# Designed miniproteins, single chains, continued (3): the designs that were tried, part 67

Each design is a single chain, and the fold is of that chain. pLDDT is the mean over its residues in the fold that is shown.

## One batch from the design tools (miniprotein)

Design m10467
Fold by ESMFold2-Fast:
Structure m10467 (fold): chain A 59 residues (1-59)
Amino acid sequence: NAALAEEGTLVAEYARRMAEALKNKDWEKVDEIYRELAEKLGDEEFARSVRKLIEKAIA
């Protein structure tokens, strides 16, 4: 349970960073943040879903 809470906090932090990069139109930074999240979670599909969700929210 604690591990899941920590994972949620990590995802939220990366999502915020990604949203800020998107607002600045810094696509290279978005790709960097996405890759870091995917590696930390060991779940590229989930990280890709987070990226897509943030892109849609900012558009």
Scores: mean pLDDT 76

Design m10468
Fold by ESMFold2-Fast:
Structure m10468 (fold): chain A 68 residues (1-68)
Amino acid sequence: APTRAQLEAELQRLAIEAVRHANEKGLSPEEVARITELLAAAYASLQAGDFPATQAHLERLRKLLEEA
């Protein structure tokens, strides 16, 4: 299972990737809202110590960025 430090690193990495994607490719307001919601959900579950929920939110975010 991933550690808190690994999940924090992944969250930071995906947040940076999302910003780069928005700047280089452009994102619709709907895509930005969805990314923001997933980042907020991942952060909240990580702060609560819910690592399975955090991992699920980060996986959804990764897939969304791959499709954008």
Scores: mean pLDDT 81

Design m10469
Fold by ESMFold2-Fast:
Structure m10469 (fold): chain A 66 residues (1-66)
Amino acid sequence: SKEELEKRLENLKTGAEVLKELGFDEEAERAMEYIEKAEEALKKGDLETAKKYLDKAEEVVNRVLG
């Protein structure tokens, strides 16, 4: 649902901030770019594109944090 995707987006924003705090600046920037694209897609009601970019952001965050 849109609400689940919005929750994933907020959680991933927190994850990107953690990456930045830990000095993973390049990974944090990449994750934030995907998060921004997901946010734009959500604003347009494009849930498929939003999921795609949230999945990409999650891959970046989880690669570092597990």
Scores: mean pLDDT 86

Design m10470
Fold by ESMFold2-Fast:
Structure m10470 (fold): chain A 116 residues (1-116)
Amino acid sequence: MKVKLKAKKEKQEITFRGRMRGGETREFDVEATFKVTAEGQNPKGAKVKGKITVEVRQADGSLRTEEKEVEGIVDENGNATLTAKVTVRSDAAGPADVEVKITVEFEEDQEAELLE
């Protein structure tokens, strides 16, 4: 049976500002948990689709944007956790401040097949 999935909050945002060495790469573990509903049905086992958008502002003011599709499964408590590893690089020749904005978004009006 196909049902529409909804989340109480469909967008979560994580911001990092920090000083990085020139050419440094830093890895972030990103996790966002969504409370999922399925038109009055039990959403357990439903596949949840989402998107992670990573915006990296370099010290020179340039903006690099990357998007990644992510998926999760609804657990017994009705929660779906979307996770990704994000790698950020400083493009500066020396130590510089970098701003990272990570947005994790639950796909609006997505449908899932529920088993009886």
Scores: mean pLDDT 79

Design m10471
Fold by ESMFold2-Fast:
Structure m10471 (fold): chain A 55 residues (1-55)
Amino acid sequence: SESAKFIEELLKSENKDINEMTFEDLEKIVEKRTGKKLNEEAKEKLKKAFEELKK
């Protein structure tokens, strides 16, 4: 999915492994990179991509 690809590219640029982080860590990285707090819809989308990539 687009969200999964975005997360993989983001984590690669930050030198982070998705299997060694929490969802809260990922949320903070995305918020820091975008400069905006995630709304509920964006958080739900991010959570689905996180679950898809983690296992």
Scores: mean pLDDT 77

Design m10472
Fold by ESMFold2-Fast:
Structure m10472 (fold): chain A 61 residues (1-61)
Amino acid sequence: MSDEEIEEALIEMLMELHRSERLSEAALVGLARDLARRFGFSEEQIERLVRRLRERYAEEA
């Protein structure tokens, strides 16, 4: 998978956790950072992923 495909998959997985487990935005952001680091994402990629996740959370909450 490309980095963009991994970012999309992570966001969808984390939003599903928000819907099913009622995780807070802070918990989702923490998980996103941990998972992105495991995939070898750069700091810029992690920041972009977190920004996208926060935007999705705000729209779906």
Scores: mean pLDDT 79

Design m10473
Fold by ESMFold2-Fast:
Structure m10473 (fold): chain A 92 residues (1-92)
Amino acid sequence: SMELARLLGEYLAQLKQEGAKVEAKVEGDVLTITISGLSVEQLIGAALAAIGFGLDGLEVELKIEGDTLTLEIRGLSKEEAEIIVAAIEAAK
């Protein structure tokens, strides 16, 4: 949904403002978000938030490697993906 896309974008922007490195890549209908530079507490919080977005209706796959969390999100419209990417890029 457009609202879930906005909420996710805002959450990712907040993590970036708190010092995390947040990168987004669109490949077909898959949005891949890579979050790095997280503390253990931030990593746990981000993973729980991503699970929450999945329960609310986003198709989210989580991968954790060290201090890096990767989210693969499927089934987004082009407009939903653009909202998320724009929110991340605006949070410089």
Scores: mean pLDDT 82

Design m10474
Fold by ESMFold2-Fast:
Structure m10474 (fold): chain A 68 residues (1-68)
Amino acid sequence: SLERVLEAEERFEKEAEPLIKELEEEIEELKKANTKENERKAAVLESAIGIIKAALDFIEELRKRLKE
């Protein structure tokens, strides 16, 4: 059902914003320790944030196309 898919996308959008905030805070804490291991962990989390933001942008673009 298209309606079920749109509801799932809306839930993802609502949950993504606080998740991005938490990940950004974790990245800052990792960077404070200034170790190579923490830099690698921070890079992985930054990549995850990038993917989440790209998914949010994609969902928003699809919604604009549907509403015209």
Scores: mean pLDDT 82

Design m10475
Fold by ESMFold2-Fast:
Structure m10475 (fold): chain A 55 residues (1-55)
Amino acid sequence: SEERVSRFLSNLTPEERRAVARVVGGDPAAAEAFRKILMTLSEEEARELLRQYAA
């Protein structure tokens, strides 16, 4: 759900926020696709995904 995704994104650490920025690369289409992926993942799965991009 959008509310759950928005809450998740608002609670990210600075390094997790940088990981999101790397994934979307400033592309609005990539940002939308990423939000859709987050809607299908649990919070734990989403954080695990972000940890891979933060490294």
Scores: mean pLDDT 76

Design m10476
Fold by ESMFold2-Fast:
Structure m10476 (fold): chain A 64 residues (1-64)
Amino acid sequence: MDEVKVEILVDVASESSLEGVYNIGKHAGEKLSKETVEEILKEASKRLSPEKLEALKKGIEEGL
C-alpha cells in the first residue's frame, strides 16, 4: 500500500470521533494487509492523541 493512502487514513482518523476511529481500525484489520496495518499504526502513533490511538488499536484487533 502506498504512503499516501496511509497518510489519508490517519488524517481522517485525526478528525474523527473515538467511535469513528474504532470503526476505521476495525475495517483496516478486516480488509488491509498486515504490512499496511503496521504502517498505519506507525503513522498514527506520531499524529493521533493517545485516546484515538487506543481506539484505532482496539478496532484493528477486533477486525482481525
Scores: mean pLDDT 79

Design m10477
Fold by ESMFold2-Fast:
Structure m10477 (fold): chain A 115 residues (1-115)
Amino acid sequence: KGRELILKKDYEEAVKEYEALLAKEPDNAGLWSWLGKAYFHLGKYDEALEYYEKALEIAGPDNPAVLFNLGKVYFEQGKYKEAKEYFEKALGLAPQWKSLKEALEEAQKALKEKE
C-alpha cells in the first residue's frame, strides 16, 4: 500500500505506513531508504539524510543508489560540496551511471558559481 503513494499527501501517509513496517523490521535497509525518499519529497531534508544514512549503515557503505540519494539531499539543501563528495563516491562504484554524472556536473557548476 505505501508504495502506491506518490503525491505530497500520499508521502505523508507513506511515512506512517513505512514507520509501522520499520518497527517490525528495523534491519530492513529498503524500508529506511523508502522513508528517506518520502522525507526528501516532503522537503524534510534533515530527516531524509538521517534515514538514508541509516539505510547505508545497514546495507553497507558501497551502495551507489543510497550514496546518490544522499548527494541529492545535500544538493537540494545548497550544500554543493557535500553533494559533490557523495556523487563522486557513488560514481566510483557505478562509473557508467549517466544521471549520476549529470548530477555531479551540476554540483561542480554550482560550486564554481558560488566561489
Scores: mean pLDDT 80

Design m10478
Fold by ESMFold2-Fast:
Structure m10478 (fold): chain A 55 residues (1-55)
Amino acid sequence: SLSPEQQARLLAMLTALVAEGAPESALRRVLEEAKRGYPEDAELIEAIYREALAA
């Protein structure tokens, strides 16, 4: 499972990419890679992604 530190790091990375104007496809690639590593946390990873997009 994703630790709180790993969750914070993922959110920070996605938020930085959004701030840099990265396309949604690049954000989805990061999300897909995270889900490959932590499939049991897929719902949590989706929530972090939505939070990054809404920021």
Scores: mean pLDDT 83

Design m10479
Fold by ESMFold2-Fast:
Structure m10479 (fold): chain A 65 residues (1-65)
Amino acid sequence: SLEELRERLEAAKTFDEALEVLVEALKKLYPELSDEEIEAALRELVKDLEEAKEAAERALKLLEE
């Protein structure tokens, strides 16, 4: 289900884990899209998410003591 995939994405601690979840989700939801299009878009998204998580964690540590 989408809820399980979303939770797995939030729990992902590495690029690779998040990428696998997103590829599975998009292939099931949008079978019309090519594998190359899905992979290219997801690589950028996963990288952005990991960088955002790291930045947020550092900011919260500073603000919350």
Scores: mean pLDDT 70

Design m10481
Fold by ESMFold2-Fast:
Structure m10481 (fold): chain A 99 residues (1-99)
Amino acid sequence: LSEKERAEVALSLALIAVSVALNYAKKQGDEEDAKILEETRDKVAEALNEVQKSDDPEVIREKLREAAEFLEEGAKKAKNPDIQKLLKTVAENLRKEAE
């Protein structure tokens, strides 16, 4: 896979993981974590859209790092330990793709 294709796959998987966690938080009535996950989902979706629009490796890596940083911030704010672990794991995967 090209660097762009790997970035698109990584961001798409991140988007799925965050969306699943968001649905779970909403179902549990966890409004604070749901808000964090909504903001995180929107940021990951934005990064994916920008990667799809660019063929510049520097832009692709920047968008992966931005998404990872936002996920790391979300993990610090989240109260549910499982959501914290999920966001950290997803952020680590995006950071590896940015290398």
Scores: mean pLDDT 88

Design m10482
Fold by ESMFold2-Fast:
Structure m10482 (fold): chain A 57 residues (1-57)
Amino acid sequence: GAAAAERALAEAVRAARAGDGERANKLGTQSAALAPTDEAAARYGAEVAAALREGGI
């Protein structure tokens, strides 16, 4: 459901900002799979990618 997708996204973004690319990728993939729409999945991917850049990679 949407709530589960948003929780996975929040954890992915947190991991990404901390520089944990492996965890960010796993949780980001999970958030996209749980996303209510393809548009939401694309937006989640963009947010995780932006957070990875903020985390210094």
Scores: mean pLDDT 82

Design m10483
Fold by ESMFold2-Fast:
Structure m10483 (fold): chain A 90 residues (1-90)
Amino acid sequence: MENPEAAEAALKGGKAALEKAEAQGQLSKGIAAALTAVGAAAALALGHPEEAVEDLRAGLALAEELGSEEGVAHLREALRLAEEALAKAS
């Protein structure tokens, strides 16, 4: 099942991480975080929560490394929702 709530949280997390990376001059890392978040959001929108969980964990690690508190918060929420969707699908 598609999960628009988790997809929205993933996109917000990726955007926050990218904005933090731009402010720090770490654009390549910010782009990597944003791309993993977009991939997770797409997987969630297509009903593939198992794929989204892997991308969300990667994006969360990048957001933590960047020190994006807002990005970390949104990606953790997206991961929680994705894990809930995965549990219901099993």
Scores: mean pLDDT 83

Design m10484
Fold by ESMFold2-Fast:
Structure m10484 (fold): chain A 73 residues (1-73)
Amino acid sequence: MDEIKKYEELLKKDPNDFDAWVNLGSALREQGRYEEAIEYYDKAIKLAKENNESATKYTATVLLKIAAELEAE
């Protein structure tokens, strides 16, 4: 929870921080909060597409979202 709050504060200052969106999603997934994790991964994916993030980062985040969706089923 403390880590989630830290990333939320980072995103308030820089909503374009791709790594913060991914880390927030991953922290939520680790806690079994898959639906919220999917939402934050989706935001990271959209940001990566708009800001031309590396193909590796984009692909890794898409795979994390898919894994969370499968776990939520």
Scores: mean pLDDT 79

Design m10485
Fold by ESMFold2-Fast:
Structure m10485 (fold): chain A 75 residues (1-75)
Amino acid sequence: SAREEAIERAEAAVEELDRAAEEALAAGDYEKALELAIEAAQRAIEALKDVPELKEQAQKVLEGVQKKLEILKEE
């Protein structure tokens, strides 16, 4: 179904970007790791636009990561 395809696309995008974020963390690039987490959440939100309960969860993740990046950039 379209819902199942949307979930699959969101999961794939999060998995790819989570791996990239882990590499950034291992390299000590915390800003890049958070930026990749933001991108993952944004792609999940777009993929889940027609699945409101999961989109809401993805939006909460995005808000949390954005706050962490703001704190990091505040010096």
Scores: mean pLDDT 79

Design m10486
Fold by ESMFold2-Fast:
Structure m10486 (fold): chain A 118 residues (1-118)
Amino acid sequence: AEVALLAGQSALGKGDYDTAIKNYELAIELAPEDSVLRAEALTNLGLAYYKQGDYEKAKKYYEEALKIDPENARAWTNLGLVYYKQGDYELAKKYYQKALELNPNNEKARANLEELLA
């Protein structure tokens, strides 16, 4: 499970989103159901789909990650970004605010929220 997660992260960093997706799907299959490892793999799978422009799948996997780890500020930030890309600025704002409540030092959520409020 951890090896597949690390392989997916390496592929994602290189822009090889298809290889990243395959490895994150394997990490999810091998990880225990409610594990932090599964939540991390789901968050990264969502990010890989987001980078491919598949916002519906990105949203689905971020929501699945948040069911396991509702305190994941990164997943909240990324879900907000998906809604922003879809033109739902009210939900984007809500999710960026949630990310900042969980991690006040989240510069990405802060910058995105400030842009949205301008």
Scores: mean pLDDT 83

Design m10487
Fold by ESMFold2-Fast:
Structure m10487 (fold): chain A 70 residues (1-70)
Amino acid sequence: SSGLEQEIQKYEELLKKDPNNAKAWYNLGMGYYVAGKLEEAKKYFEKTIELDPDSEYAKEAKKVLESINA
């Protein structure tokens, strides 16, 4: 949808300036998850965890990944 496309554009632009922004990776993962694109969502969540494994975004990404893999 246009809403998802706008969120993707917003966070892609943010990642151009700050490629280590765990929030942006997490939000892109959530966008793909809501869209039912589970394989893409997994990649974004895995990247969120790699960038800052101790962050709240990494904790939430781990929970979503466990849900997808169940």
Scores: mean pLDDT 81

Design m10488
Fold by ESMFold2-Fast:
Structure m10488 (fold): chain A 55 residues (1-55)
Amino acid sequence: SAAVQARIAAARAEREARFEEDVESLSKAMGWPKELARKFVEMVYDLELEVLERS
């Protein structure tokens, strides 16, 4: 339904905003290069989605 698609779109937009914020936060907190922090956050996000799909 349109309502479900709207919720998914909103969740994706928020996820994209949080993703960039998480990358910057992790890079600063750990002293990692942004490219390494970005790959790590991508891995964690993918694992979270996989766990949710399997639950």
Scores: mean pLDDT 74

Design m10489
Fold by ESMFold2-Fast:
Structure m10489 (fold): chain A 57 residues (1-57)
Amino acid sequence: ADEIVEALKQDIENAKSIREVELIKATIDSLARAGVITPEQAEELKKLADEKIKELE
C-alpha cells in the first residue's frame, strides 16, 4: 500500500499535462474502491493532483 502511494505521488509530480493528472486521479479512485489504498490516502493523493493541475494551467 505505502509503495503504491509513493509511486502515485511520483507519477503526479512527473505528470506533464492535465490529461495525465486526470488519468492518475481515476487510478486513485479505482485503487481506493478496490481497498488497495485507504480513503484518507486517496484524498491526500487527489489534493496533490489538484495542486499539480493548477501548476499546469
Scores: mean pLDDT 82

Design m10490
Fold by ESMFold2-Fast:
Parts: C-alpha cells; sequence; structure tokens
Structure m10490 (fold): chain A 56 residues (1-56)
C-alpha cells in the first residue's frame, strides 16, 4: 500500500508541475483515498485546487 500511495503522490506532483491541475487533483485524491493522513497528498490537492480557483 505505501509504495502505491507514494507513486500516486509523485504523479500528482508531476502533474502539478506541468500545470495539469485536473490530473494533479485526481492522483492526490486517489492517494488520500488510500492514506487520508498523507500530508504531501493533502498539500498537492490544496495547491492544485487553489491554482484552478485563481485561473477561473
Amino acid sequence: MQQRVEELVRRAEEALRRGDYREAIRYARKALDLDPDNLEAQRVLGRAILAIAEES
């Protein structure tokens, strides 16, 4: 499970770097579904949502 969560967080971070906020949210939410206490996934999710809100 832990390796899966880390992979999802890594993909979310990469999507965020590309400006692919929709994908970043998708991966971060999947990581949180497996590990709700994952602080890094929570940060990526928050950053992606904020970025979309600012863009809109």
Scores: mean pLDDT 81

Design m10491
Fold by ESMFold2-Fast:
Order: sequence, then structure tokens, then C-alpha cells
Structure m10491 (fold): chain A 55 residues (1-55)
Amino acid sequence: EHKKVAEELIEKIEKEGLSDEEIAKMISDLYKEGKLTDEEVDEIVLKILELKEKE
């Protein structure tokens, strides 16, 4: 389930063009709710940074 949550969040970010603040808030909320592990949070953040670096 956690992997699905992380994947869905990344897809939503790519499709909707969410701001960095909105992304950070969603990750934080999901982490606090126990829907994301520490490793999944790190993976999502790194993935988003890589996507941003590619313009």
C-alpha cells in the first residue's frame, strides 16, 4: 500500500504541476498518517528533485 501511495503522489505531481510547497505538505501529511515510510519519503523527495533538475 505505501508503494502505491508514493507512486500515485508522484504521478499527481507530474500531471497537475503542483508547487513545491504543496508537494512538501502532502508528503508531510502522508508521513504523519503512517501512509509513507522514511525510505519512501526520501525516495519521493529525490525523485521530485530529479524531475525538477530535468526542467
Scores: mean pLDDT 73

Design m10492
Fold by ESMFold2-Fast:
Structure m10492 (fold): chain A 85 residues (1-85)
Amino acid sequence: SSLDEQLARQAAELRAWAREKSEKDPNAILDALEAFLLVAVREGDVEGARAAAEEAIKKASEEEQPKIRQLLEAALEAIALRQAA
């Protein structure tokens, strides 16, 4: 339970940071997403990775959406490779 609480807190903190920074700098959404995806890769959290990317897409410009999809694809591939090792 404490581990699940820690992961939920980290995800909430990253989302709160992304929401705050998206008002100032759109590129901060990508930085926050990369940080969350790195945690998701370490934990093998496929659903967390998808949820973070979906949240980022909702706030991103049309030009940023392909980059978010590429980051998600890379994260999912990294999770798959780690599970295969």
Scores: mean pLDDT 73

Design m10493
Fold by ESMFold2-Fast:
Structure m10493 (fold): chain A 72 residues (1-72)
Amino acid sequence: MTVVELLEEAARKIIAGEDLSEVEELIAKAQELAKENGDEEAVREALRRALELLRPTLDAEEAAALERTLAS
């Protein structure tokens, strides 16, 4: 699975109202794969922008959890 596929799956799970822990795991896997490919900074930037777009659909706890995952 590519970084893009992992991020698409995470977004799909958020929209479907699935467990946020699975979303965090997919984001972590995407960041790990980006590290292997040398794209860490580009993926972090993309995830930050995706979080901004998703923030209105998340509660404060969910938003904080995803922000901490991105900061790792």
Scores: mean pLDDT 70

Design m10494
Fold by ESMFold2-Fast:
Structure m10494 (fold): chain A 68 residues (1-68)
Amino acid sequence: MTLEDRERRGAAYALYVALEKEKYDAEKLTPEEREGVRRALELFRDRITEEELEEAKRRIEELKKEAE
């Protein structure tokens, strides 16, 4: 795995976390934070593969199960 691949995995994780937070934590986010999330999602969505997003999703779901 190259540094670029590792960076893309980090971006995919950030994207997935931001997507999930927007869905259920909207009331805790300021309007500016929500706008920032949406802009980041647009920027990175085209650059992150579906497989990378699914991998990030699975990891986040596992962490949630262990936390709660």
Scores: mean pLDDT 62

Design m10495
Fold by ESMFold2-Fast:
Structure m10495 (fold): chain A 62 residues (1-62)
Amino acid sequence: SAAARAAARAAAEAAARGDGETASKHGLQWVQEAGSTGAARAGADDPAAAGGAIAGMNSYLS
């Protein structure tokens, strides 16, 4: 969906600038909208979990 794609891109951009909390929030939004649980389960302040969500979204966007 367009909304899931937008959330994934927003999360990737946030991660690229080092904003792990924003990236995590957008990653969770992508999981909800894409219907996938594989990206990550994350607290907003966990950069490793945010990285996992971003990796899953990059796979989705490719």
Scores: mean pLDDT 59

Design m10496
Fold by ESMFold2-Fast:
Structure m10496 (fold): chain A 79 residues (1-79)
Amino acid sequence: DLVEKAKKYAEKSIEAYEKGDYESAIKYSELAEDYADQAVRLALTLPPDERERLLKQLEEISPLLTKARKYKEEIKKKM
């Protein structure tokens, strides 16, 4: 469920950014990154078939993670 948590926090980060809640946007973006990192670390401990499945799920949410990260970087640049 780490991939689902990464996706949900990335979505919350994007929504917070669009609403002008920059503090929440940063916090949710960092949580999304943390869950994605945990999923990668978990994948390295799994058998090849399960590893490939988990990494594929991370690939599918990669655009959301990238967007949330980009918004976080834009906030920090303007602070």
Scores: mean pLDDT 84

Design m10497
Fold by ESMFold2-Fast:
Structure m10497 (fold): chain A 101 residues (1-101)
Amino acid sequence: NPEVEELSRALRILEDAINGKRVPSKEELVEAIEVIIKYYEDIGVSPKVIKLYEKLKELVKLLSSEEAAKLLREVNEMLRSGKSIEELIEWLEEKIKEVKK
């Protein structure tokens, strides 16, 4: 199934970045996030989760590949520590503002 293979590939790209296995290119990271957003929209995931991934995509576009990989690791650690989706969105929005200066 091409759609399942595309999603699986997108998830592997993010996992590789999070685990430090490799530094994916910015283009690979953006495309992976877009695949995940489309899948989540198709299955009716909460608008807050969609917003989180949209903000993550926006910030990744502004960073180097190495900085983007570090960002994904930080977001993963915050999720594991019990940070809410809303807190993560606010944190990402603050970082976007800082990087745009």
Scores: mean pLDDT 85

Design m10498
Fold by ESMFold2-Fast:
Structure m10498 (fold): chain A 106 residues (1-106)
Amino acid sequence: NAQELLEKGREAAKNGDLETAIKYYEEAIKVDPNNLEAYRNLARIYFGLGDLEKAKEWLEKAYKIDPVAAANLIAQLIFWAIYNGDYETAKELEEFAKELGIKLPR
């Protein structure tokens, strides 16, 4: 059930239908509350939309399930923000990681 919803969410995201992708990933979490992939995909979508508050909300939920996977995703998003010259978003994610007790490299 959750895997089928993840696949539908990925297909919607691939087609640029982010609203439908979000609905499928939220339904996947409703079916399987420990579905780390759904939390990570929601965090990525909201980050891509510039909704950093929603992205942080889903990252925090992912962290409660798998702190290592969530820390790795946060580090990836920080790297992407820096690479694109978005130093404000990078700083906000670094402060968010610190609040969660995540030790980033450096």
Scores: mean pLDDT 86

Design m10499
Fold by ESMFold2-Fast:
Structure m10499 (fold): chain A 61 residues (1-61)
Amino acid sequence: GAREEKLRELGEKYGLTVKQVEGARQALKEMGKELTVELLVRNGGLSREEAEELVEELEKL
């Protein structure tokens, strides 16, 4: 569906798997934006700016 396609597009843009992007979306729901950004920087290999951009996109889903 449209959501699955968007998760794939975000994964391709930020060098993450769809599973990692969905994990970030779950983290955003459970622990909020700041902790999800930190998780993406430490474990996802994203810059802080990229992590913040990804979280903003995930909030729209």
Scores: mean pLDDT 82

Design m10500
Fold by ESMFold2-Fast:
Structure m10500 (fold): chain A 75 residues (1-75)
Amino acid sequence: EEEIEKLEKEADELEKKGDPRAVTVYERLGWLYLQKGEYEKAIEAFERAAEVARKLGLDNQAKTLEEMAKRVKER
């Protein structure tokens, strides 16, 4: 999980700086967790990405990320 650990650290640092790239990194984490079958962590990553996107006024992207998390919950 070296790649995931690196992305988690990167996302945290970007989020603390208010950098919109944090949204992209959290979304990437969600997809990586999905590939590993870690659905609960994937949901959390997509929900966190959506939260950051909303704080930055990226409402359309936040809505898409919220829908992705919901689809994972339905499986």
Scores: mean pLDDT 83

Design m10501
Fold by ESMFold2-Fast:
Formats: sequence, C-alpha cells, structure tokens
Structure m10501 (fold): chain A 55 residues (1-55)
Amino acid sequence: SPVEERLRALLEEMGIPREKIEASLARVRAVLSPEVAERFLRWEIRQIEEEMARR
C-alpha cells in the first residue's frame, strides 16, 4: 500500500525500528477494517509530517 510505504519511510526517518513499525501496522490491520485503517494511516502520516515541519 502506498500509504503504508510512506508511513514506513517517515517512521524510519524518525529512527523507529522496522520491527516496531511492522508490529504497529499488523495491529492496525487486525483491529480496523481496511477502509478505516487507510484513513487512520493517512491521518498519522499528516500528523508526523506536520510535527516534522515544525522547527
């Protein structure tokens, strides 16, 4: 998924271990429907990008 790839790239840039990234994505997929999961991940990406854009 392009959304998951973008989130992985951002979290890796922040220094989060790949193992933790994959565990979080697996949990999101297990708990949320595919449509809700995609919306949640897009929201997370936006929050991270906004935080990184601040000083």
Scores: mean pLDDT 81

Design m10502
Fold by ESMFold2-Fast:
Structure m10502 (fold): chain A 71 residues (1-71)
Amino acid sequence: SNDERVLEALREATAPVWDELSEEERQAVLALGWQITQKRGRISEAQAEELIRLIRERRFREALELVQSIP
């Protein structure tokens, strides 16, 4: 599913570098993961692709804002 793809991208982008992330970045990543699970079944393919792009660029706050904007 789109939700699983985004969560896997988040894990792959953050797990290897978790200890290098700031406390603010870690909090944003945890909030992002939670919001993705809350929007299960509501994330379109286009939204998933944009979220994965932002995650890979480590733009976690922007990814969080995007997922929060999904109804």
Scores: mean pLDDT 87

Design m10503
Fold by ESMFold2-Fast:
Structure m10503 (fold): chain A 61 residues (1-61)
Amino acid sequence: MVEELRELAERLLARTDDPVLREYIRRGLEEGIRLAEQGRDSLAASTFVGYVLRGIGDVLD
């Protein structure tokens, strides 16, 4: 899970220059890794996705 989250975050960061979205991706990765290290893989993945969606929402606002 941790490696998959890192790879996905790196791919997303490579495709966006928006500073707000980049910050949400980084925070989502940090929180996702923390949860994955606790064995909470499903919550880690959903938390990462939730941060990315909030970042997209803020950019569109």
Scores: mean pLDDT 84

Design m10504
Fold by ESMFold2-Fast:
Structure m10504 (fold): chain A 70 residues (1-70)
Amino acid sequence: SGYEVGIAQWRERLAKDPNDYIAWTGLGAALLRAGRYEEAIEYADKALELDPNNEGAKFVLKQARKALEE
């Protein structure tokens, strides 16, 4: 419920600027909070393509991968 609102907000921001690495990172983080780990990884990877030193995207990637290890 609450996560869907956040996801929709980030998707709207990406529709305006597909190169907004902050929006890719925010969407990845929202997906991570929603337990949608595979999608969180995909969106964090896109953020890192645009900004390779993005610590937020690196954090999302690490946490989502850790959640999938079991």
Scores: mean pLDDT 84

